# Designed miniproteins, single chains, continued (3): the designs that were tried, part 96

Each design is a single chain, and the fold is of that chain. pLDDT is the mean over its residues in the fold that is shown.

## One batch from the design tools (miniprotein)

Design m11556
Fold by ESMFold2-Fast:
Structure m11556 (fold): chain A 107 residues (1-107)
Amino acid sequence: HMIEVPEIDPSLTVEEQADVLFDTFYRAVEAAERGEISVEEFEKTMEKILQHLEELAKRDPEVAKEYLERLLLFVDTLIERSTDPELQAVLEKFKEKLRELLEKIDA
């Protein structure tokens, strides 16, 4: 089953929108670890989450930075505990993209 990344709701605060994306990320990781979604579907979900994080960073870079730093720590923990090299590769790529976005905010 496909993990649906919810569209950005403009009535929510940037912090509330970031919490929704974090929950979506966690559910996608759990589904991938259980084999409920393919690695390809997981990668597509990660790409959509990244797009939404980029939009949040444009609205409130300070709040987005806090959530990006928290997400990077969580991704590091997931990489260390993962036994699936394909899943690790997707997570490493996602981590790299999160770092690139964080650097753009700090510039």
Scores: mean pLDDT 78

Design m11557
Fold by ESMFold2-Fast:
Structure m11557 (fold): chain A 86 residues (1-86)
Amino acid sequence: SEATIAKVENVLTNVILHYYIDLISDPSKTEDEIYLKIDQLGEVQQKAIAMVKAGTPLEEVKKYIVEELTKLGVPQSYIDWAVKKL
């Protein structure tokens, strides 16, 4: 549904924004590393939205989000929050 698409987009935008703030606040991270990470997170968001549009069950979309955000090193607390809000 349109409401589900908007919710997935909003929840993942909030995760990306919070993680971006963490990354730019880390003096060990280069600009190139941060840029690559944000680009990869944007691709996960676009794929999750595409899955919802294709009629993929929300449980499978949540599983995809957990797997991909974990691979990209997103803190577990942010992932848990996202799954709870979806």
Scores: mean pLDDT 89

Design m11558
Fold by ESMFold2-Fast:
Formats: sequence, C-alpha cells, structure tokens
Structure m11558 (fold): chain A 62 residues (1-62)
Amino acid sequence: VNEEAVNKAVEILLEKNPKLAEKVLSLVEEGKDEEALKLLLDSGISPNEALALLEKASKLYE
C-alpha cells in the first residue's frame, strides 16, 4: 500500500479545495461514504483515488 502518495494527495486536496474537503469530511463523519465518493468523483478524482482519499481523510481529520 502506497500510503505516502495517498497522504500527500489528501493534504493537497485539503489545501487546494478546502470547501470540498470540509464537505467530504462531514459526509465521512456521518458514515455517508457513497455521497462523499460521488462528491470526489464529480471533482475529477478517479474512483480508486477517491476511495483511498476517503479512508485517509477520515484518519487525517481525527
């Protein structure tokens, strides 16, 4: 598992798109992973990266 690349991508996303990051974190906190996934996909993030970002965003938020 390439955690370094995923962690870096999460940090970049949080800094570049704070509104998107806030919404994604809120949805993940509520357990609405499908809605968070759709939001990331609509922003041009690939499915595999979006899933990895959701998992890492949840950890990074805490």
Scores: mean pLDDT 69

Design m11559
Fold by ESMFold2-Fast:
Structure m11559 (fold): chain A 111 residues (1-111)
Amino acid sequence: SEKLEEAVELFKEALERMIEAYKAGNWDEMDAILDEALRKAREILTPEQVAALERVFGLVRAALSQPTPEEAIAVLDEGVAALKAQTTSPEVKELIDKVYELAKELIEKYK
């Protein structure tokens, strides 16, 4: 889906900016980046897809707040598994899988 590809690119750009804010210790800027990304996502995605993205962003924020890289990845892995178990839509599951892979890669590199 073209909209799915656009959403994944939007998530990637937002995630990279969130990591920059995290490195600066600026949680307020991270939250502002999150809010802007979700506003843009609402223009291109269904409400269920937006809700899934919001949950994945929340998991990234929670992961970044953990004291160790191992605990950060555990929070992300467990949270995404729980989210997928609650999701019935195959298209929403595909979105979750793609954004999870991007989030995990960036957290593993920069946490």
Scores: mean pLDDT 84

Design m11560
Fold by ESMFold2-Fast:
Structure m11560 (fold): chain A 102 residues (1-102)
Amino acid sequence: MVTLSIADLTVAAGSTATVTAKATDNSKDDKVYSVTVTAYDAKTGELVAQSDVKYVKAGESVTVTLTIENLEKGKTYKVVAKAYDAETGKLVARATGTVTAV
């Protein structure tokens, strides 16, 4: 089992937001998960940004950083962290946060 957490952010329009998600692999077996963070326009669902894939091993924690550039004033971005079983590609955990440009 993998646990995901992500925090909400409020940032100035025209700046860059740095979103950090934490993944912890609580497995007692030697199971590996891949972790990716994506950002979407909360109104349209359009993909805005995606992180590189990171892997977390049993008993470990990893932080995944996503950079969102060119934040538009008054927009809210939905940020989604997803963990997949690295062997099967199946989605096993999801966490969501928001980034608001003011």
Scores: mean pLDDT 81

Design m11562
Fold by ESMFold2-Fast:
Structure m11562 (fold): chain A 78 residues (1-78)
Amino acid sequence: KKEKIEELRRRYRELAEEAERALEAGDWRAVLEAVRRIAEVLLEYARLTAKSEEELKEVEKKLEEALREAEEWAKEKE
């Protein structure tokens, strides 16, 4: 569990750096892609830490809604 959490933390950091680099370049499509991958890491973290299937589904729902909002935002910026 701890080893997996450390791996996810490292991936999150790498993706955050990638998103920052894309943001500096003005590449909104690359920013959106990095955000999607960050959401996958957060979901995997939730799978390891959630106490029930209901809790996990609530996290999945919120991440899906956040991604939809980010996608609409990025499309508006293009």
Scores: mean pLDDT 77

Design m11563
Fold by ESMFold2-Fast:
Structure m11563 (fold): chain A 82 residues (1-82)
Amino acid sequence: MKKLPFKTRKLSAETAEKIRELDPDSDIKEGDEVWEHMTDEELLELARGYREAREKAQKSSGVEGARWFAVEAILRAALDIA
């Protein structure tokens, strides 16, 4: 189970479903702990950014691909602790 050192709230089923729609590879589910000050809209934007960065990383090569992999890793880490 996702456990955070910050004050957290439980993720709603609706928001979890929308996040999975934006990022099908996400393990996020209803009842996961997310940072209480992060809104559902902010979580959805984070998931969207992660998915876009991942797709760009997979479609790009060389230095451009490396940059998108770095962005994806940062956004994934943020989503994992949100």
Scores: mean pLDDT 67

Design m11566
Fold by ESMFold2-Fast:
Structure m11566 (fold): chain A 88 residues (1-88)
Amino acid sequence: MGKEIVREAVRAAAERAEAEGTVAARALAAALRAQLALDDGDTEAAAELAARAQELAAAADPEELAAKNEEIVAFMRELAEELARRAA
């Protein structure tokens, strides 16, 4: 159950980030999808997505990228709390 919940939450987060349309948000969407590919054992897709995430991050506004990183930290904390709640 935990792995499926994490994968679905990460996928939803990537879709939301991509929908925002900023370069920083697309960089983070690519990074999240790279993590999903690694979790599936698809190292080739993960490497391609990680390279794209790095390219987009280099082109992104540093303040926007920092704000998106803070959103991911908050999202990961919320996800950890939800998993703890479901385990209780």
Scores: mean pLDDT 75

Design m11567
Fold by ESMFold2-Fast:
Structure m11567 (fold): chain A 88 residues (1-88)
Amino acid sequence: DELGSLRQKGLDALEKKDYESAVKYFEKVLELDPNDVVALVLLGEAYEKLGKYEEAAEYYAKAVELRPDNEGLRERLRELEKKVEELR
């Protein structure tokens, strides 16, 4: 399926450390399914690898909104927000 194909291409790009392509594929996943928590997390990870901590924090914040009881996601968001603050 198109959604599964886009997700796989994003994962392949992450494995190859092609973070710019990973961003493009996971953004397309979210255009089709805006509430895909896995795609939100992986897009956040790709942005963090690119040093774009503000964008990474935005996508993790969306994932936390969808999964508020996930302690790991909340902790990861706090770490990203700290990095954003430290770079100001």
Scores: mean pLDDT 86

Design m11568
Fold by ESMFold2-Fast:
Formats: sequence, structure tokens, C-alpha cells
Structure m11568 (fold): chain A 65 residues (1-65)
Amino acid sequence: MEEAIRRAVEVVKELAKQYGLEDKLDEAISRVLQRVADLYAQRGRLTDEEIERIAKEVIEELKKK
């Protein structure tokens, strides 16, 4: 769980920086952590690829308005 949270925050920060969404970083982190926590509770584990996918989805949502 802790490793999944740490990885999710790192990926979200990098994507927010690349897309110029650093002003929405707190919101992006909150959304990603909620989705990661929900999936982890249901499945007991998450892969790095799944975490990256969740982070990309959240960034795309924030980018589109």
C-alpha cells in the first residue's frame, strides 16, 4: 500500500509538470490517491502500470476541464 501511494504521487507530479498543471497538483494527487486506495482495497495489490494509467486518466480529466 505505502509503495503504491508513493509511486502514484511521483507519477502524478511528473505528469502535472509535463502538462503545465502544477497549480492543480493538490487536486490531482487527491483524485489519484482516492482511486488507488479504492482499487487496492478491492484487489489487494496494484502494478506500476495500473498506477501510471490512473495518474494519466486523472491528468487528462483535469486538462480537459
Scores: mean pLDDT 78

Design m11569
Fold by ESMFold2-Fast:
Structure m11569 (fold): chain A 62 residues (1-62)
Amino acid sequence: MEEEYRRALERAERRATEAAHRGGPQGAVDAFIETLREEARRNPQLKERLEREIQKARQQAA
C-alpha cells in the first residue's frame, strides 16, 4: 500500500476518534468520510481507492 494512501487513512481514523467523543458513532463516521474526501481532492491518484473506503464506511453505518 502506498504511503500517501496509508497516511490518508490514518488521518481519517484519528479525526473520526476525536469526533466520536463529541458526536458518538455518527460523528465518527461523518468525520472519517469528510477527511477521506479532502484527501482525495489533494491526491487525485488516490481518489478511486479512497472512494472505495468511503463507500465501505457508508455501508457499515447503514
Scores: mean pLDDT 78

Design m11570
Fold by ESMFold2-Fast:
Order: structure tokens, then C-alpha cells, then sequence
Structure m11570 (fold): chain A 93 residues (1-93)
């Protein structure tokens, strides 16, 4: 399920997604509040928590991994390659 997928990804993906979403202006105050609560509750890094919140939101909105790669490419080719490499690792598990 989407929920299982969102919770099982490598931490690097969450941090990278948080960076992409912040640079694209997709992060809302509500997202930040949820991420702060999750970070404190689960004792995890704020950026990882934010990435989890954003990934769930994006999948609910119908955003695909391909769409995320396109957004990263608009920021930098290196960022897109890093995201692609992390997504490929999940695919081969």
C-alpha cells in the first residue's frame, strides 16, 4: 500500500524530497507543524519527518516518482541523479 511504501523508504529519500519541496515552495505551515510533531514523537530528524509528511501528501495528490524526478531536474541535474539513484535502490529490494 501507499502507507507501507511511504514508511519504508531509506532516510536519504525523505531528506532529498524535503529539499526539493522547499525549493519549489510546496511546503505549507500545516506540513511543517506535522513534521515537527512527528520529529519529536518518533525522535527522528526534522528533515526526515518533513520528507515523510510531504511524500504522503504528494502520493495522495497523484504525484508519481517520474514527476518528482522532473521537479528535481528543474533545480539541478545532480539532485535529479541522486533522487533517481535512491529510487532505483528501493525498486531492487
Amino acid sequence: SVEEYVESLPPEIYNLLATIAELKGLVTPEDREEAEKLSKEKNIDYRIALGKVLLRKLFEEGVTPEDLLKMAEEISPSLAEALKRLLDRVKYK
Scores: mean pLDDT 74

Design m11571
Fold by ESMFold2-Fast:
Structure m11571 (fold): chain A 106 residues (1-106)
Amino acid sequence: MMYDPRAASDEELAAVYRALAAGLEAAADGASREEAAEVAREEALRVFGPEHEALAEAVREATEGLVDYADAADPGAAARAGAAILRRAAEERRPVDLSGLPRPAA
């Protein structure tokens, strides 16, 4: 569940993707779904500030969905691949379809 992308600047979208990537990287390193989601939420709050709780919560929920998506057979490899896609999208300021992120079977 992402916040409204129509309201996001390219910089805000890039920051959201970096927060999601941080959560996926934590999951790849063995964090639970809840731990990975909290990493992403904390990163969003660090970048946007504590008053952006609704945005941080949306990032947390999106991370939970992405971690579940990566958890089917090789969660570490899928999570790392997803994180790499999101970090590249953040660098390029390019929108990404989160439903198209790699699964263990691609």
Scores: mean pLDDT 71

Design m11572
Fold by ESMFold2-Fast:
Structure m11572 (fold): chain A 77 residues (1-77)
Amino acid sequence: SKEQEIQKLEIIVGVLELVIGSEEHLIEKLEKKAEELKETDPAKAKQLEEMIEQNRRNIELLKKEIEELRKKIEELK
C-alpha cells in the first residue's frame, strides 16, 4: 500500500538524520584533536582538517538525499 511505502521512506529518513548527527559529533571530536596537534604534529592536524572537510561534504549529500526522499513521500500522498 502507499501508506506502507510512506512509512518505509519515513524510517529511512529517520536513519539518515541519525547518521548526520553521528557525523556532526565526529567532526567535533576531529576539530578538537586537530587543534591539539597543530604545534606538535602539523601534518596530522592537516590530515584531520581534510577529513573534517570530507565529512562536511558527506553531510551535505545526506541532506540532499533526505530532501529527495521527502519529495517522494509527498508524491505518494
Scores: mean pLDDT 89

Design m11573
Fold by ESMFold2-Fast:
Structure m11573 (fold): chain A 55 residues (1-55)
Amino acid sequence: MEEIQKLAEEAVVALNNKDYKKALELLKEALKLAKEENAPQSAIDALEEAIKKLE
């Protein structure tokens, strides 16, 4: 969970800096870890929606 939170926070920083490519990469990595760690479905859904909005 801590790794996922860190990646999500870094993605938010990248979005604030208009670095959409970096934000997308960080969100995809967070999604991968969330699925591997069996994170709550709400967290997985939020990451998938964020990725879709940036693609």
Scores: mean pLDDT 79

Design m11574
Fold by ESMFold2-Fast:
Structure m11574 (fold): chain A 100 residues (1-100)
Amino acid sequence: SKKEKAQSYLNKGKEALDNKDYETAIEYYQKAIEYDPNNAQAWYNLGRAYLLLGEYEKAIEYFEKALKIDPNLRGAHILLAQAYEKLGEKEKADEYRKKV
């Protein structure tokens, strides 16, 4: 099924992320989203990979997408706060910290 393919790519992305191959992780997470665009974990992990690359604006975009699908993704609130902090957006960072 498409959801099974999305999960397979999500798992490959997580393996690449664990190996610090962020570009490969991004590619696999994008494939996971292609098969299941409602997979909040795929959007969340795509955001994590961009955060680790220092691409904070992209990370924010993808964490916001993950939270739109699953508002209870506590990890996304933590990492959104970190990304906004890195951009000097202290008030926005504090807003997300209180949601954790």
Scores: mean pLDDT 88

Design m11575
Fold by ESMFold2-Fast:
Structure m11575 (fold): chain A 68 residues (1-68)
Amino acid sequence: SALEEQVERGIESLKEALERGDEVAARAGVHELKELLAQLPEEVRERYRERIRRLLEEHGLTDLAASL
């Protein structure tokens, strides 16, 4: 779906921000991803939340991951 494509692009942008250590861009990206995820069915939403949470935890942003 177009929403899932937007989520995948958001996750890719988040990875790039995390790899360069841009915490401001990473936090903004998570905020936008939360809004996109709210529009998805619960089962699909939780699958993407798990992926994003794991990605954030791998980069030490555990508080941001917990906010998801």
Scores: mean pLDDT 87

Design m11576
Fold by ESMFold2-Fast:
Structure m11576 (fold): chain A 68 residues (1-68)
Amino acid sequence: SISETLKKLKEELEKEPNIKAELIGDDTLKISGDLSVEQIIGLALRIIGDYPELSVKIEGDTLIISKR
């Protein structure tokens, strides 16, 4: 399910010390932290590549991830 996919992604990203990942409901994951624009873009591309059924929106220094 999308909820399990987002939970697994959250657990993977929480291994990085500068990333905070918050699950909002069952269908949205918010990623924030002390991240540069380059790090945000790189992370967005990695997520889309690894999870093609997910949609990523970049809002400033924050990523919003949901089902595509």
Scores: mean pLDDT 80

Design m11577
Fold by ESMFold2-Fast:
Structure m11577 (fold): chain A 76 residues (1-76)
Amino acid sequence: MEKEREEEVKRLIEEAKRLIKEGEEAYEKGDIETAIKKYEEAAELAQRALELDPMNLEAAALLIKASVGIVVLKKE
């Protein structure tokens, strides 16, 4: 159980990182709507990782980064 949960958390974190990168790439291309969508997806995965491991600092950092990105891009 513990090892399987740790692997799931790691997978969620890796997917969230990839989505943040895709969001950053979309933003660089001027596709704000796609960037917001990618950050929203990353925030959902980071939130799920925190539900499985509430003390995971990397997941918490990813959630904050994605959430800030969403707020900033929606106001531009």
Scores: mean pLDDT 84

Design m11578
Fold by ESMFold2-Fast:
Structure m11578 (fold): chain A 87 residues (1-87)
Amino acid sequence: SEAEELARRLVEAARRLAEALVAGDVEAARRAAREAEEAFGRLLELQAAGRLSREALEAAAEAARAELAAREEAIREFYEKHEAELL
């Protein structure tokens, strides 16, 4: 479905954004952020038209956030373990 394709694009764009941020690639990060914003905007339009539930929209946004959060948590855990090794 259109909503499933847009949700997939949103999650993929979020993953690319996370990868670009970890790599320090500002141009790739900006491009991925724009792709995520476009996909999310289209999902909002579907929700407004009654073709997507608010819960489904929130689930897609949560999945995208999880892609970013997973990278941040991995970085945090790495630094926490490194701090412990410095004792």
Scores: mean pLDDT 78

Design m11579
Fold by ESMFold2-Fast:
Structure m11579 (fold): chain A 91 residues (1-91)
Amino acid sequence: SAGEYYALGDYLKAGEEYEKLYEETGDPSAAVMAGVAYYRAGDYEKAIEMYEKAMEKGDPLAARNLGKLYEELGDLEKAKEYYQKAKELQK
């Protein structure tokens, strides 16, 4: 399972399995888990893609994770925008 791959540190396989789960269910939580797995694998492009999909479905955790990721990449203006979106989605 995706969770088993994640627990074993196979983050790329975990990301692929959570992404597939998101495509099958439309559950934004699966997209967040895929994004976290891709982020841990160092695949920031796929992490951003998955978080954007979850955020578009109203998940505040995805917006917060995008803020953190852009902060780590040095894009402080985008980080600020995503942290603000996370606050709006929590209301």
Scores: mean pLDDT 88

Design m11580
Fold by ESMFold2-Fast:
Structure m11580 (fold): chain A 58 residues (1-58)
Amino acid sequence: VIAIAIEDFEAKNEKELSFKKGDKLEILKEVDSVSVYAKNLKTGKEGIVPKVYLKIID
């Protein structure tokens, strides 16, 4: 599943993924009701992402 970031986000810890508005992320796994584990397709890095920053497009 592909999502687009709707705002910039900077990781606050080592488990979180940093991204910029407009970045495409592949959702790999749901972590909980508010978070997913995703891969940033521009950087290749993976981490936890708050769902509120994402819009699913694929």
Scores: mean pLDDT 81

Design m11582
Fold by ESMFold2-Fast:
Parts: sequence; C-alpha cells; structure tokens
Structure m11582 (fold): chain A 85 residues (1-85)
Amino acid sequence: LSEVKNLNAAIDAAAKQTGKSKEEILQAALEKVKSDYGEDFDLASLNGSINDIKAGKSGVTLQNQSIPRLRRVQKAIKTVAAELA
C-alpha cells in the first residue's frame, strides 16, 4: 500500500517537473528499468496501471510486483524526470 502511494507521488511529481503526462513518465521509467536492470515486468499489470492513469484514476496498481521492484520503478521515475526536465 505505502509503496503504491510512493510510486503515485513520484509519478505526479515527475509529471509536474517535466510537463509530460503521467502515462509518458510511467512508460519511460519502465523502459529504463528494463534497460538498466534487465527485469521482465508483467506487462498486463503495467498496462492496467497505464489504463487507470488514462481513465483519470489516481492509483497505479502493480499487484503482482515485489516491493524491491516497485522501488526500482520509483527510482527510475525520478531519474527519467531529471533527464526530461
């Protein structure tokens, strides 16, 4: 629960910092995690999160991802925000 809140807060902050949409920030962060860590994410769960953002929902739902993986995504969001700003 706290990790999802932290992830949503990071996406919101990144979107404000870069002027990009929340969906664009999330997609860029996931590509970075795949590139940097070689991690295979569950695309169905990630697509659900992207669709929730597109529908105006506040929550990113990554229910089948471990806490360490969610933290890596959060770090990638912050890195992407810095690169796009």
Scores: mean pLDDT 66

Design m11583
Fold by ESMFold2-Fast:
Structure m11583 (fold): chain A 60 residues (1-60)
Amino acid sequence: GMEELMKKIDELVVKLVSTTDPKERIKILKEIEELIRENLDKDLADIQIELIEKKIKELE
């Protein structure tokens, strides 16, 4: 359900902020993007995905 989705995203965000390796950050951001794409409303997902893709581009 939504609560389990939010818990998974929170765990990934904790890993993201604890990680200094740009490659691992990109991997975690892509995992968050996939969870959002599969589980959220398309309009909300598109906004969040755009922000994540911008962050990935900054780390590449």
Scores: mean pLDDT 77

Design m11584
Fold by ESMFold2-Fast:
Structure m11584 (fold): chain A 80 residues (1-80)
Amino acid sequence: ERRDLAIRAVLLAMAATASGDKEAAQHFLDAANALERGDYKTAAEHLRKAAEILRSTGDPDNVRLAERAEELAKEAEKLA
C-alpha cells in the first residue's frame, strides 16, 4: 500500500522533471517521502500543490499529470 502509492508519486516526479517543472517534481518527491512515513495528510497536500502548479501551465500533458496527482491525493486522503 504505502510502497505502491510512494512509487506512483516518484513516477509523477520523474514525469514532471522531464517536462521541466522542477517545483512540481519537488512536491511529488515530498509526497513520496510522506507516503513512505504513512503521513497521508501531508502527502495529499503536496500532491494537490503539484497538481495546482501543473494546471497553471495550461500544457495538456501537464494537465494530465495534475489529474493523476489529484487521483493519488484522493487515495491518500481516504487512508488518512
Scores: mean pLDDT 86

Design m11585
Fold by ESMFold2-Fast:
Structure m11585 (fold): chain A 66 residues (1-66)
Amino acid sequence: SLEELRRAVEAHLALDDHVGLGVVGRTVTLSSRHGRSEFTFESREAALEAAREVAAEFPGATLVVF
């Protein structure tokens, strides 16, 4: 969910100055020095919306769309 993605980004940014968000199909992948997590959404549009919203909230999050 969006809330789960947001919490994960907050947790990673507490320990790292940057996290990467990648969108492939319906999946948002969060990556940082401290690990990697995947979040699957109901549609590609939902995944893109969630990733864009979180990237807009956190300057340390960089979004790449595949």
Scores: mean pLDDT 84

Design m11586
Fold by ESMFold2-Fast:
Structure m11586 (fold): chain A 69 residues (1-69)
Amino acid sequence: MEEELEREILEALSLMNAAVARLIAKRASPEEKEKYLEAARLFEKAAELAPTDPEKAKELMTEGKKIAA
């Protein structure tokens, strides 16, 4: 039901954010590159946790977004 769909959406969005962060990192300066790679790792971790611990996944997504900002 709604909870399962929310977890699937969270996983998909986390993977998309990770892919985008890695693409930005390829074109970024060396200092900015590490920032976006760190964000990508957090987004990838969020995707792994989304099916089992969606609240922790949301925290990791928020942390990754803060680093990427």
Scores: mean pLDDT 83

Design m11587
Fold by ESMFold2-Fast:
Structure m11587 (fold): chain A 104 residues (1-104)
Amino acid sequence: MELEERLLLLRPIVGHHAWPLLTPEQREIINKARELLVQGKYEEARALLEELLAKTTDPLVLALLYLELARIYLKQGDYEKAEEYIRKAEALAREAGLDLSLLE
């Protein structure tokens, strides 16, 4: 499965389970990072997500943040980092008990 296809399938699955666990402030940061990504402001988007990542311990929220970072790296053409973060997100999502059979 291609990285972009894997990311497209993972983000709704992880997001559906992780989004209710987020504080309003965390949701605002993620939404702002998504807006910055659409604007091509990759460095700013990454910095916001990395700051939130440093404060996060919940495996599902970590998985969501890794998928958002993977999306930024994919847009920048850094396929190696995108794959690394997708794999980290998949491992955390499976650890949290999510069914990822759609990817297999």
Scores: mean pLDDT 83

Design m11588
Fold by ESMFold2-Fast:
Structure m11588 (fold): chain A 72 residues (1-72)
Amino acid sequence: KKEELEKEVEAALYAMQAALWKRIGERTGDPEAYKKAAEYYRKLAEIYRSMGREDVAQEFEKEAEELEKKAK
């Protein structure tokens, strides 16, 4: 249904954005790119938590924390 489809689409878009910005940060060393990647991983974690996937949400939160350490 609409709500489930919207969450799946948002999750896919946030996952793509997170991966893209992480790759940019890795290649350029730009702290803003790491900050952007962390923001998208945190949004992705919220969506998975709302879908009852706490295990997946925790992994994305850990990824965001590691990226935030690089975005100083």
Scores: mean pLDDT 82

Design m11589
Fold by ESMFold2-Fast:
Structure m11589 (fold): chain A 64 residues (1-64)
Amino acid sequence: SQAEAARELNRLLKEAEEAIKKGDKEKAEEYLRQAERVASTLTGVVRLVALAEIKELKEKLKKL
């Protein structure tokens, strides 16, 4: 369901943010890759918000 996919995405984004804070680039890249796969199953505004959050985290990752 969309709600379950959104919950899984939120968990993956939090895991990615924690990995970035720890400087674990490899873990962050893996979580973001998983988040992109989940985001691809979403539609509408929820998908747009998810993609924006993924982009923000990818920008933070590039600074590592």
Scores: mean pLDDT 85

Design m11590
Fold by ESMFold2-Fast:
Structure m11590 (fold): chain A 92 residues (1-92)
Amino acid sequence: DLDLDILEQTLALYEEGAKKDGPLSELQAKEAEFLRRLLEAFRAKDLERAEELIEEYLEEMKASLSPEEQGLLDEIEHRLRGLLLALKLALE
């Protein structure tokens, strides 16, 4: 089962963080926009759009992360591809 509740809760948290004008506000606004788009694609069962959003996000992360943070990128990629696989299975 594809549980979108955790993504919705994470989106709400990042939207609140973006409003606080703190050192993470720009990052939280960007993460909120990505999660909002991803949720819309999953709800629409738009596999192609979800795949495009995930690939764009991963490419941007690869460009911005330091070498020591590459391990976090591997974990993020694994989780996002897992969500994409869950969507593919839900459409069968």
Scores: mean pLDDT 72

